# Ledger of designs, part 100: designed miniproteins, single chains, continued (4)

Each design is a single chain, and the fold is of that chain. pLDDT is the mean over its residues in the fold that is shown.

## One batch from the design tools (miniprotein)

Design m15459
Fold by ESMFold2-Fast:
Structure m15459 (fold): chain A 86 residues (1-86)
Amino acid sequence: MEQKIEEIAEKTYKYFKEKMKLSDEVAERYAEHTRLALEIIEKGELDKLTPEQQRLVELARKTPNEIHRLNLLATVGEIIELEKNK
C-alpha cells in the first residue's frame, strides 16, 4: 500500500513538473497533497472528510483517466490542508 501511494505521488510530481512546467516547489506541494489524500483513503478515514471532499474522492476513484485522477487527488489534499490551517 505504501508503495502504491508513493508511485501515485511520484506521478503527480512528474506530471506537474515535466508536463505542466511548474516549479519544483509547486510540483512537490501537489505530490504531498496527493499523498495526504491517498493516506486518508487507505486508512478508511473518509468519515473525517466533508461531503464535498468525499464526492471528490469518489469521483477520483471512478475516473478512468490517470491525469484527471491525479488532479482530483491533489485537489482533495489541498482542501484538507486548508481546513487543518483554519
Scores: mean pLDDT 75

Design m15460
Fold by ESMFold2-Fast:
Structure m15460 (fold): chain A 99 residues (1-99)
Amino acid sequence: SEELERLAEEILSLSEAELAEAVAALQALIDRYGSTLPPVVREVYELVLRAYQALLDRDVEALRAAIERLEELVPQLSPVAKEELEKFIEVLRLLAEKL
């Protein structure tokens, strides 16, 4: 839990420019490779993008909506992808509490 809390604080310390760069990079990856991904994996990446956009905009409602939809997709993923996404969701929840 302390490691996830530190990661959330590190993300909150990012400048708007650094967050905007991360959003642009993720959008470029989705645009380039999204069609080669399974539909559920593509939706996960699109929701991660929305979460980063919500952080950039400080939109707690949009962030919570992205978290809720990501949780619905967790059961459809492979065990490794599920574990990684569950950790990321926990970081997003901590971020939503601190906004």
Scores: mean pLDDT 83

Design m15461
Fold by ESMFold2-Fast:
Structure m15461 (fold): chain A 85 residues (1-85)
Amino acid sequence: AMAEAEKLVREMVEYSGEAYVKIVQAMRAGDLKTAKEILEETVEYLEKVIEQLKELGAPESMIKGVEAMLKTYRNEKEYIEKQIE
């Protein structure tokens, strides 16, 4: 149902916000390994959210919004991986 999709997106926004704060803190501390681990967990979480939204029949615009967020976190993960290598 739409209400279930909206709740899932709200919970996703809260999770991503908390994850972002932790990523920034780890990066400022020079802890790139921890930043990478949180980014990997966030990417996996967002992929599951997209799958659940599709199963709920969520609007394409809602799914695209989460996909855009996922792309941003994937790009950050790739950036951090290059800094470690």
Scores: mean pLDDT 85

Design m15462
Fold by ESMFold2-Fast:
Structure m15462 (fold): chain A 56 residues (1-56)
Amino acid sequence: MEYTAVGEAEGFEKITATSEGSIVDAMRQVLEQYKAAGAKEVKIIDDSGNETTYKF
């Protein structure tokens, strides 16, 4: 099964990550990419449409 996480951050491009292992792994990939890019706040949307906001 493939899990998809979509990230949005103000002033940054939309990032999508997929994982065959877990939704948590897909979300982690998006968060790591935004943190590396210098984002301070990221909204993650999972494949069920649930939204979660993370602050670094």
Scores: mean pLDDT 79

Design m15463
Fold by ESMFold2-Fast:
Order: structure tokens, then sequence, then C-alpha cells
Structure m15463 (fold): chain A 106 residues (1-106)
């Protein structure tokens, strides 16, 4: 699990994004709401450790849409959400796994 979290986070952080068609306004709003929903799930304690890889995949998809829409604030939201997911993973991990996740955040 930790290796998949590190891989997905590095891909998000480096903005290694596959090209997507110009998104509709509805797709942009949906992407932003998805990110806000993930931040709320973390804050309210609804997110489980095993769900983090899927959550990072959802962040990656939202980042693709918001980047294609040329929305700097949306891109910043996606990057922040990814960082929060990794920080949440660190708190749930062994010391060895937490160190590997902390190195990915640097």
Amino acid sequence: MVDKIVELYKKIKSRDLEPVPEPSAAEVVAAALRLIGLELDIELGFLKYEEIPKALEEVYEALQILSAANMPSGVALALRTAELLVEFAIKQSSEEDAKKLEEALA
C-alpha cells in the first residue's frame, strides 16, 4: 500500500498529467467538489487507510480537469488535498512506512 501511495503522490506533485479534452463547467465544478469532499472525509474521520490510494487517484483525475481548465486555485486545491491524504497516511502507518511517506512529501 505505501509504495502505491508514494507513486501516486509523486505523479500528482510532479504534475505528470495525461492530456484531457477541454472540460465543461460541470466537470470543473464536480472536480472541485470531489476534492472538498475528500478533505471533509479526512477532517471528519470518515476516510479509511485502505481508501487512500483510490482517493489519490480521484485527486489525480480532478487535477487533470482543473489543470486543463487553467484554474490555478483548483490546481492548488488538488495539491493540498493530496498532501493531506499523505499526512493522514503517515499518522496511520508504521514508523518505517511513515518515514517513506515523509520523504515523498519533501
Scores: mean pLDDT 85

Design m15464
Fold by ESMFold2-Fast:
Structure m15464 (fold): chain A 88 residues (1-88)
Amino acid sequence: PLTPEQQAEIRKINHEIGLILRYIGLEIDIEWLESKPVLTPEDVARLRQLRAEKERIREEIKKGSPWFQKALENLEKNYEEWRKEREK
């Protein structure tokens, strides 16, 4: 079984993965809005909102990046060990 520390680490990784996925979703939404031939005032306001949210998430990921990278490496290593044990 996973230790409480490993469980907390997995929850943190899931949160950071969620931030990355949200960042990608915001990127797609921004590109879609920018692809419009004419932007309405409502579209301009939404673009500003989406860009501000993207910047906020980017700064969060940037501040946590070294820990996130280490946590991801540990998760991949633990997953490989778990998979090998399961194949017995």
Scores: mean pLDDT 73

Design m15465
Fold by ESMFold2-Fast:
Structure m15465 (fold): chain A 117 residues (1-117)
Amino acid sequence: MAEALLEQTKAQLDATDDEDRRIDLIADAAVQLGKILGVEDLGREVAAHLRETHAKGLGLFAAIKWLEEKLKEARENNKEEEVKLLEYVIELLEHAMSVELRQAMDRGLERSRKRLE
């Protein structure tokens, strides 16, 4: 079920051009993944941090850096379920960044069409 939720969330991220919606989708996925994996407290903590980071105008990269530190701690403590949750959320954030990069590439193609090197 966790894998199915991950793929569904990625499809919803691909359909969304709104940053607020992308953060809500990933935060909601973190809560649901936490329930599926039996780490609800961590899922809620991750969701709260994602929303807070976005509200402060910090980019997706800042959220990924915080999650990488949490992932290191979970690995050091051999908490497999926490590791899985954090890896899935990082994957969703990286997917969201790829959507933003595709949008930036579309703008680059417009510049090239105008004969800007």
Scores: mean pLDDT 79

Design m15466
Fold by ESMFold2-Fast:
Structure m15466 (fold): chain A 95 residues (1-95)
Amino acid sequence: SPSERELEVEILEALVLAQLSVLKQAARKGKLTAEDVRAATETVLRLARELAELDPEAARRVLERAIETLEEVKKIRPDLEAIDEAIERLREELE
């Protein structure tokens, strides 16, 4: 039903935002690893692809939000090359 689809979209969007919040907090605490960035990127891509099947506009919004968050994380941790790789992968998913 439409209400069930809307709820699924909201849950998937919330899961992406939670993942991004954890990543940003780890960066601020100086505990973020390249492995954490890669794992978070894979999770965001998986959730965004699930969102795209339900709501392509919602998928685009979470990918754009993820890119913005990773650009913020890069300012905190410019030493982590994995962040640039993650941003590139997310931008490719938008195309």
Scores: mean pLDDT 89

Design m15467
Fold by ESMFold2-Fast:
Structure m15467 (fold): chain A 69 residues (1-69)
Amino acid sequence: EEARRAAEEYLGGLLLWLKKHPDITDEEIEEMVDAAVEELAKRYGLTPQEAEEIRDRMLEALRKAKEEL
C-alpha cells in the first residue's frame, strides 16, 4: 500500500515533468521509470514481481499521457 502510494506520487511528478518536456522520447520515459522503480524497490523492499507490475503501470500511464499531449 505505501509502495503503491509512493509510486503514484512519483508518477504524478513524472507526468508534470512530461508536460514541461513534451518532446521526450519513449527511451527517456523508460529510463526515468526504471530509475523510479529501482528507488521504490530499495525503499520498500519490493519483490521482483511487484517492481515489474509498478514499472508496467507507470510506463503505460506515461506513454498514454504523451500520446494525449
Scores: mean pLDDT 79

Design m15468
Fold by ESMFold2-Fast:
Formats: structure tokens, C-alpha cells, sequence
Structure m15468 (fold): chain A 98 residues (1-98)
């Protein structure tokens, strides 16, 4: 059968989060990252501070929060964590890398 509304929300949020993550790595303006997420029905908060990304995305009660230094190593780990959380059906994912 078709994906449930909750499954569609989680999948959309995970895809938006991964897209926003790599947009940040490629130095896209935060307003463009936010606008793209909002076009997918995802609420986004994005801030850059001293080479660190702080980001929160939300859709239909599901959330992804990221705080990490902007490095390839960190962003590969964050993408893997998002994909694992999506597979596990987690409602709230918070990733902090120090």
C-alpha cells in the first residue's frame, strides 16, 4: 500500500535534512537553504557560527537538530545518523558533534 502520512513526513524530513546539510557544506546562503526546506513543507532554522552549523528542521511533529563543525567527516557521520534514524522510525533526532 502507499506510505502512511507519518512515513511520508519522516522521509521528506530526512531528505530535506540531508539536502540542507550538504547545502551548508557547499556554502549556500542560509536563506536559500531555508527556502528550499520550506518548499518541501519543512520548517527550518539555520545558523552559522564560527565554522559551526546549528540547524533545526521540523515536519508534522518530527524533528532533526544538528550542531557540528562544518567538516566533511562530521557531515558524512551526520548523514549516516539521519538515514539510521529514518530506518528506525525515530520521531526526534538530535546530533551534536564537538
Amino acid sequence: GPLSPEQQARLTLARAAVEALWGAYLLMPKEDIIARAESLGVKAEVEFEDGKLKMRLEKDGFTVEIEADITLENFVKIQAAIEKALAAGERHLKIEIK
Scores: mean pLDDT 87

Design m15469
Fold by ESMFold2-Fast:
Structure m15469 (fold): chain A 79 residues (1-79)
Amino acid sequence: MKERYLELFRESVENARRVRDDPSLSDALAAELAPRRPEIEEIEKNATKEILIEAAKEHAEIIGAPKEALEERIEEIRK
């Protein structure tokens, strides 16, 4: 489970980088990831909060997300 989640997370991170460089790819990448959302949700339900928080921090750093967005995500995970 953890290894699978990290692979899916890395793929999501790489896709976020592509969208950052070319926002027009957003729709295509969203469609590509749509079939994986149920699998990601299932993994997230079983992952520890610590893993999810660390993943959120790495994701935010890579995509250049604002601090407020990262803080909101961390609060959501802690709940």
Scores: mean pLDDT 71

Design m15470
Fold by ESMFold2-Fast:
Structure m15470 (fold): chain A 94 residues (1-94)
Amino acid sequence: FDELLAKMRAAVEAKDFAALEKTIAEFAEAHPNPSDEQLGELARLLAEAAAIKAKEEGVPLEEILAGLERAARLLEESLPKAAAALREVIEELS
């Protein structure tokens, strides 16, 4: 798990979204039943990557933040750690 997270973080820092996509696929194959905690770490990385890509594409910050807030609310009851991770990204971007 930690090795795949490290690869995902490196891909986000390099803005290599193709490498990120490949590593996400590897994670899904290796971890078919991820924990809420593992999903929280993934949600944080994916939200950071999505925000970077959206900014490069010219999406307004307020639209990105609104999307992340909606996602966090939908996850709050079923995956509370994933929801909390998304809220951390919202705070970092605000």
Scores: mean pLDDT 73

Design m15471
Fold by ESMFold2-Fast:
Structure m15471 (fold): chain A 97 residues (1-97)
Amino acid sequence: VKISNLSNLSDEELLALVKDKSQPAEVRVNAAAELIRRDSPLAADAVEIVLADTSIPRPYRDSLITGIILVSKNHKAILKKLQKSSSATVKAALKRV
């Protein structure tokens, strides 16, 4: 039994996984990426949570920004919201990618 298919979860369940600091970093990042693929209204909030969490390794956080650019129809709106974040860590991540 490996990690269940994230595509079967609701947007709210995916956001709950992103917020759950007990989950592996890969699960949390993949949950945020799934919200981006769905063009979910929760996608920007999920991405901000991941980018603000310094316990998630930097390559995973930076890859999520690249994923937004490549797969999101609303990538400009998501990136604009992240640039307005109060988190210095989120703003620093946007400058690296």
Scores: mean pLDDT 75

Design m15472
Fold by ESMFold2-Fast:
Structure m15472 (fold): chain A 66 residues (1-66)
Amino acid sequence: GPEVQLSAEQQEVLRETLKTVNKVQEETADGDNKAKSEKLREEAEKYKKQGKDKLAEYLQKAADSY
């Protein structure tokens, strides 16, 4: 079937994205979708400042999903 194989670098970015999303969900377990979205955007901005643009992009998209 049509399958996409991610590179090792792409897999690492996805792992870091999931790790950050899980952290935000734990930190905002009693919060609403707005709190989760705001925390994910804060993390995206931090990673963007560190030059981790792809990770920041994925976190921004995760924030927009709430």
Scores: mean pLDDT 77

Design m15473
Fold by ESMFold2-Fast:
Structure m15473 (fold): chain A 66 residues (1-66)
Amino acid sequence: MVTLKFEIPYDPSLSKEELEKQKAILEKHAQGLADKIKEELEKKTGKKVEVKVEITYVASPEGNLT
């Protein structure tokens, strides 16, 4: 089992509805990446692998996301 951690910046000036909409879109993209990583791990190990996605959202002005 593998857990993938994504730190995604967001614009804090956006409305609550817009933020939730963007988060939903980003979560779908992160799940797509997790699926690709799952396939690569299954190729390397020859075994079924479960991949879990963990997403953390951080305001864009925070300077600790590079």
Scores: mean pLDDT 72

Design m15474
Fold by ESMFold2-Fast:
Structure m15474 (fold): chain A 81 residues (1-81)
Amino acid sequence: MMSEEEFEARAAELRARTAAVVEEMRRASVEEAQALLAEAVAWLSRRADEWLAAGVPAERVADVVGAEATRLLAALAEVEA
């Protein structure tokens, strides 16, 4: 099972990676931002599967991954406006 400390460290790394993608999306065209979102959703899904397989509670995975997915979707909406 993944420890609480290890999970929080990996969640922080995931948040930093998402923040970098959001900043890249803000400088991208709509088409480029859509491609960045699709790629980010793919690796978020893989990370969620990894954490669930490691025994992290589903609610905690949903809180972290869901918040980051929401942030990416909000960034795309801003670019499309």
Scores: mean pLDDT 84

Design m15475
Fold by ESMFold2-Fast:
Parts: sequence; structure tokens; C-alpha cells
Structure m15475 (fold): chain A 79 residues (1-79)
Amino acid sequence: IEERALELEKKLTQEDIDAVLAAAREAALAGLAAAKTFEERLDAELAALLAAADKLPDPEKSAALKETARLRAEAFRAR
């Protein structure tokens, strides 16, 4: 799962990744303040990443980033 997520990230440019991570951090700060559990924090971070990915101009890169975020969240939940 994490290995597949890493392969999807290779298709994104570093600029796209940096922009999405910066936007996700800003959005996640508001959500994390309300999160009480690890699960709630994970959901808030995933939601922030998905919202940031929607702002990417390239729909293929947006889809790859959303899939990467989903796979990482699933890997953490499976533990």
C-alpha cells in the first residue's frame, strides 16, 4: 500500500507536492484543533489533502495525489 502510494507520488512534480502540502497544512490546522483522537486527526489530514489536490490545475496529478493520500490513510488504519 505505502509502496504503491510512493510510486504515484513519483508522477507528481516536487512543486505540485509542495503546494498541496502547504495548503493541506493550513486546512489541517483548523481541523486538528477539533480532533480528539488519532482517527479524527487522520480523517482531518486526509480531508485537507483531498481539498488541496482539487486546487491542482492538472486533473491527472490531482487524481494521483488523492489516491496516494487515501492509500496512506488506509495503511495507518490497518495497523
Scores: mean pLDDT 62

Design m15476
Fold by ESMFold2-Fast:
Structure m15476 (fold): chain A 76 residues (1-76)
Amino acid sequence: MLEELARELARRLSEAARAYVLGLLNEAKDKNQLIEVIRLAGRLAGDEELERRLIEAAEKDPEKTRKALVEALSTP
């Protein structure tokens, strides 16, 4: 599920990386910018399959994907 993918990404990132990615997500205005943030986050997490799945989710529903990522990265 999308929420599980977002939580797995958050779990693989350091606290500093989570804060940085969250800031970039808040600045992402369109789908292409969201996908570039997901690519960066996936590279920081070191999980190519997770990156690919999150990009696929963003291509299908960018707003739902952005919301799931913001929620997961904002949760302690």
Scores: mean pLDDT 85

Design m15477
Fold by ESMFold2-Fast:
Structure m15477 (fold): chain A 98 residues (1-98)
Amino acid sequence: MSPVEKLLEKVKKDRNIGETALLFAYAAKDKELFDKIAEVLLENFPTPETVFYLAQIYDELGEYEKAAELYKRLIEEFPDSPYVDYAKKRLKEAEKKA
């Protein structure tokens, strides 16, 4: 198993490892690793903070289809989140650019 595959197996079991690895991938501008870690975090530890932060990063990276999906997920799964009004505005913009 590759070092990346071993890391992803740990991320599935430990949210703190996943969040730390995500920040390192973002800082290193490693999009492929970032995408893999982001998907594992969303599947195993979905929180309004995680969903919103990932949506903003994908939006900044020009990944409008992924950003739109995450903004929509935030609105549908976390309607009482303080991020919902901002997410609704950004979703409309991201869908126009996707």
Scores: mean pLDDT 77

Design m15478
Fold by ESMFold2-Fast:
Formats: sequence, structure tokens, C-alpha cells
Structure m15478 (fold): chain A 100 residues (1-100)
Amino acid sequence: SMEEIKEKVLKEIKELIDKKIEEFVKNTENASLREQLNAALETLTELYVEMNKLFKEKKLSKEEQDEILKEAVEYLKEKAKEKLNPVIAEFVINYAEKTL
């Protein structure tokens, strides 16, 4: 069903968010704040590209994409608050709200 497809896509996106945040934290452990901000922008750009690829592959409508994006954005914001330092978390949250 379409609802099952949307749920599976959202689950895959949440898993992708978790993986990208884990990789970011590991790769920026000894990085300066500037390096962390640059890496965060690169990671968010990669996440956006991968999400759009999934939407295209699954042939989701604009309305279905928007529903999934709302849930994905909220998940990303919560994970950023939980796992990232406050400055990087704020950057990620602002990017998610304005760009995704």
C-alpha cells in the first residue's frame, strides 16, 4: 500500500539520519568549530541528495514527499539536539527548517 511505502521510506531516512550523525560525530571529534560547521554543511547536503534520490526512486508525489520531509525534519532536529554540541545543533536545525 502507499502508506506502507511511505512508512518504509521514512524509516530508511531516519536510519540514514542516524548514520550521518554518527559518522559526523566520529569524523569531527578533533575538529575546530569552523571545520565542524563545514563538515555539517557537507553532511546536510549529502543527506538532502540521498533523500531526493529515494523520493525519485519510490515515485512519491509532492504531497507524499512533504509529509515524509516534515517527519524527517523533526527527527533530524531531535537527533541534532541529542548528539551534537549546541552551536552545530543550532546550525543543523536552522538548515533543516529553511532548506528541507
Scores: mean pLDDT 86

Design m15479
Fold by ESMFold2-Fast:
Structure m15479 (fold): chain A 98 residues (1-98)
Amino acid sequence: AEKLVEKMLETQLKKLDEAGASEEQRESLRRQMELLKKLLENENVAKVAEIVHTKGASAVTDELNEAALKEAEEQIKKLMEELGIKSKEELIEYVEKL
């Protein structure tokens, strides 16, 4: 996941640079990708992201035990607050677009 996030950041920053995007837009993208990278450092969060990408969000409860889910949800909630994401559905869409 980390290498994918880094490649996505590099690709998007290059597109923004070629389009003449503002420094504020570039900084916002860098900050969002850094927060996502930090979230994916947690083993349970990385596993949730993999399950969502491969099997869909509904499969998460089948693959993870209750303790691992609670830990992942706590980390996800913290990231949502830092990114200004207000719903779990919006976060899932954000992760799926990686």
Scores: mean pLDDT 66

Design m15480
Fold by ESMFold2-Fast:
Structure m15480 (fold): chain A 64 residues (1-64)
Amino acid sequence: PSEEELQREVDEALALIQVYLTVKYTPKDEREKAVEELAERLYKITGNKEIAEFALKYGKDLIA
């Protein structure tokens, strides 16, 4: 794998963990907002919009 492919996999794995913990430990009524805020933070940290979109999609699936 390329260095870019490995970095993407790491970023996705970290996003999965952070989204899961955010949903699990946030009050039900605030989960959607917390996931949106996490996705914004992930975009700022990684510079990758696809990671942020992945986090939003996964978080919404967990909330549903």
Scores: mean pLDDT 82

Design m15481
Fold by ESMFold2-Fast:
Structure m15481 (fold): chain A 77 residues (1-77)
Amino acid sequence: SELERLLNTGAMMKEMGMTAEQMAELVHSQVPHLPLESLVETYREAIETFEKHKEELPERLLENARESAAAILEALK
């Protein structure tokens, strides 16, 4: 599912020791044709989705994914 994909990607980036700047640069390089505003909106929706499902997901995985999404959103700002 979309939620599982976002959580796994976020957790993976955190476990690889990527900084917020490195994560933002990687995302931008993969979707350079996507407007910055659209990319920011996508990550905002991801954070909201994580919050809605926080009680149903493994705490560590959720925390890593949420922090990664928030860091990318802040770096893209």
Scores: mean pLDDT 68

Design m15482
Fold by ESMFold2-Fast:
Structure m15482 (fold): chain A 69 residues (1-69)
Amino acid sequence: MSPVEKQVQAAAQAVYDGLLLLGESEETAQRRRQEILDLGRQDPERGLAEGTEEYRRVGRELARLEEEK
């Protein structure tokens, strides 16, 4: 497995964990993780870019929720 493929797996897992923290269902989070992994199998660079962007988006939503408490 290439280093980029390992990074795609890490990004997909981070998105999964973040979606669960946002209160998304495990089914929704798992489906999104699988979509990123499937994209990464076809195009590892695109999978990594999409996973990273999704993770940043989820992180911003989590930060906003914490600030509103």
Scores: mean pLDDT 80

Design m15483
Fold by ESMFold2-Fast:
Structure m15483 (fold): chain A 90 residues (1-90)
Amino acid sequence: MEEETATVTLTVSPGETATATLRFEKYDIEVTVTAAPDGSITVTVKDLKTGETKTLQPGETITLSNGYQVTVDVRASADGRTFTVTVTVK
């Protein structure tokens, strides 16, 4: 069995939303990062093949019904005005 790992890094400021698509042979995973005006980060992961959607908080790891594990890591800039969100799927 071949294990594939895909990683995307998104940068958001408070009040912004960023979206990226991670592509695999069988699945396309859409990642949406939403930063609230107060700096709260929410990450939504959608399997574009099945329509399954899961919401993750910073630092969480979750398993999709397709068996892929999704890990979210969030780092704030020193001034708190920018968040770097790294999403890993394997």
Scores: mean pLDDT 76

Design m15484
Fold by ESMFold2-Fast:
Structure m15484 (fold): chain A 107 residues (1-107)
Amino acid sequence: SLKEKLKQKIEELRKIAEELGDDFLVTLANQLEKFYEDFEKSTDPEEIKGIGELALSLLDKGIEYIKRVLEENPDLPEDKRALYEKAIELMKEVKTLFEEYLKQKLS
């Protein structure tokens, strides 16, 4: 359930990034999917921690990137603005799910 929700939210983020045509966000979503796959397969606590920390750092960078895009582009079309805002919400959800899954794997 938790891992399936995480995978689904990363996939939703990738679809929004593709719809936006934002190459940075597409690359970020693809990197998150790779971190998820490596995280899921790992049984080493230090490797699990390292991957989790990298994924969380990438999410924070992604959120900051979108906030900057929204601030620097006040005349951005409303439909694109809504997609960027939805991407921030999804990244926050993915961050929470990664933190919960990290705690579960290290318990």
Scores: mean pLDDT 87

Design m15485
Fold by ESMFold2-Fast:
Structure m15485 (fold): chain A 97 residues (1-97)
Amino acid sequence: TRPLLQRARDLLAQARDALNRGDLDTALDLLEKALDALEEAARVAEPSDLPEIRKLVEELAQLAMELMNRTTNHEIILRSIGILLRAIGLSIDLDQR
């Protein structure tokens, strides 16, 4: 789990940097990769890993919402909604553990 959590943190940091530069396409791609890493981390997680995964999922969801608020581009909004729905699903799964 540790390598997947580090990968997720690095990808989220890169996504925030891209978002701050107005590079919404890059931010979106990085958020999707971070979510993939978090979903994989959740599958192999021990109970001690769950609080960190939850925190990173919350951070990812917040970035996806910020991205939606910065654009009128329909494709970016729809992809961001897709990411948010996946993040909500993962958060619900984690809350049941």
Scores: mean pLDDT 85

Design m15486
Fold by ESMFold2-Fast:
Structure m15486 (fold): chain A 65 residues (1-65)
Amino acid sequence: MEVVTAEMLREAAAKEAASLTPAQKEQVALAIESVEEGSYEKLIRAAGKVSKAPESEIQKNLEKL
């Protein structure tokens, strides 16, 4: 669900908070807003840019929910 997916981004950001730049924190905030607006596709792309992980890996993690 979109609300749960936004929470996952918040948790990931919190765990890496010390290593995140202000620009990366802004990207995470925009990704969370995209999910809350109902844009799952934008969420996957934004998460890929923030986490530096392939979109396929992020999608697999979401499928486990």
Scores: mean pLDDT 57

Design m15487
Fold by ESMFold2-Fast:
Structure m15487 (fold): chain A 61 residues (1-61)
Amino acid sequence: MSPEEVAEEVLARLSPALATVFRAYWAQARTLEQQRAVLRHLAGQLDPERAAFVEELVARL
C-alpha cells in the first residue's frame, strides 16, 4: 500500500479530534520510517482492535 492509501484508511476510522492530530503529525513525516513512527504512536492511543489494524497497515508500508 502507498503511504497515502494507508493514511486514508486510518483517517476513515478515527474520531474528528484524533484525525486532526494525525493529519498534523503525518504532514511532518517525510520519510517512510517517520510515517511508521506516526502510525505506531497513534496505535498507542487507540483501543486494542484499532491498534492491531493500524499495526497491520504499518507492515504493508
Scores: mean pLDDT 79

Design m15488
Fold by ESMFold2-Fast:
Structure m15488 (fold): chain A 96 residues (1-96)
Amino acid sequence: ASLSETDKKIIDEYEEELIEAEENKDWERVAELLREIAEEMEKAGSDPARVEFFRLVADIFAGKNVKESLIKLVELRAAVHKNPELAKKLIEEIKK
């Protein structure tokens, strides 16, 4: 699914800070920024699956429930890309 214009605007507002945090390997800051993006998207009425995606990625960067969050990410992406076979293979690798 394509990002809405509102979603793009929200992401663009955080892009510079995300790049800087990634260059500094400040994964806690990356997680914080991704949560802020998710919160603004939810407030703007964005697709709940889009909001969930950013929250799951934030949890992974924060080191919270990493395997569970990765599995949910793969499931969300499979729904978006309509590729259940690839999703199944990735989930099996994450569980190992």
Scores: mean pLDDT 73

Design m15489
Fold by ESMFold2-Fast:
Structure m15489 (fold): chain A 92 residues (1-92)
Amino acid sequence: NEFLAELLLRVAELFAEAAKEVGLDELAEEILELGKKAAEALAAGDVEKALEYNEKLMEKVKEVVEAIKDPALLEKLREKLAALAEEANAAL
């Protein structure tokens, strides 16, 4: 599903932006690359590859969350993710 692939890429972009805001530029690039690969696999219907890339993406996402020490930045990220989830639910 192209919609789910696009949604996954947008989630990856939000975490990459957060990584850059705390100076983790290399981690941001890794997140974007893994997000693209997971989205491409999902769009192609390759569920096994999509899951593999998503697992790696989630590990990098965890590193971003653990590196963010500013509560305001964490709250901003959470609000953006919540808005994206609402948009996804509305699209069904």
Scores: mean pLDDT 82

Design m15490
Fold by ESMFold2-Fast:
Structure m15490 (fold): chain A 81 residues (1-81)
Amino acid sequence: MKRILIVGPATDKLVELVKELTSKGHEVVVVTRTDSDQDKIDEIESYGAKVILAGLTDLEIERETERVKKEFKPDEVIEVG
């Protein structure tokens, strides 16, 4: 089991990636924009992943991603965009 951090917009591609990784028994945390689609956030959380809403700007996303890297200490970081 790995700890995986995913960073990017809550698209169908990101949702599918979370579903795949959680189905393999990995612990997944997602950092995404605060204006992300709530239905997609709910679907991600239904797979057992944690979602962090990081704001509306690239700088806010970057700062929150750095914070999560320090706290979560992921084995892998995947950027989806």
Scores: mean pLDDT 86

Design m15491
Fold by ESMFold2-Fast:
Structure m15491 (fold): chain A 66 residues (1-66)
Amino acid sequence: ASFSLSGEDGRWVAVVPVGRETVRLEADTREEAERLGREYAERHQEEIEKANAEVAKELSKLPNLG
């Protein structure tokens, strides 16, 4: 999954879109934020795909309630 980087208040933030939500990963350096964003997207790729599938169905996640 793609993510974006933002420099905020002397910190760096990686923003990972997950369905209708976004995950923010803060780091002290741009390189670390990029690494965290990429690692999160790779480690949680299945969850991200599931969240995106739920958004595509526009059914408020009822089918996936546990």
Scores: mean pLDDT 72

Design m15492
Fold by ESMFold2-Fast:
Structure m15492 (fold): chain A 84 residues (1-84)
Amino acid sequence: ADALVDEIVALLREILERNPELSPETVEEAVRAVREDLRTLVESKDLERLRLLRESLLALVEANPAATPEEIARLRALLDQLVA
């Protein structure tokens, strides 16, 4: 689970870092918050909240003009593995 969370967070960081409207500090704060939420929900086996977080993260990335369709597809695949 930790390796999968790390891959999700790394991809999210790459996407957020390419948005010129986001400061490096804002990116690090967002990445930290997502990592802690994902770890907490995976450890607690809260599948309902994991599915809601998955939907929120996908919506956030889809709204980001710096995100590519390939990155969105990869994020979806990684999140699907996490909630399986």
Scores: mean pLDDT 80

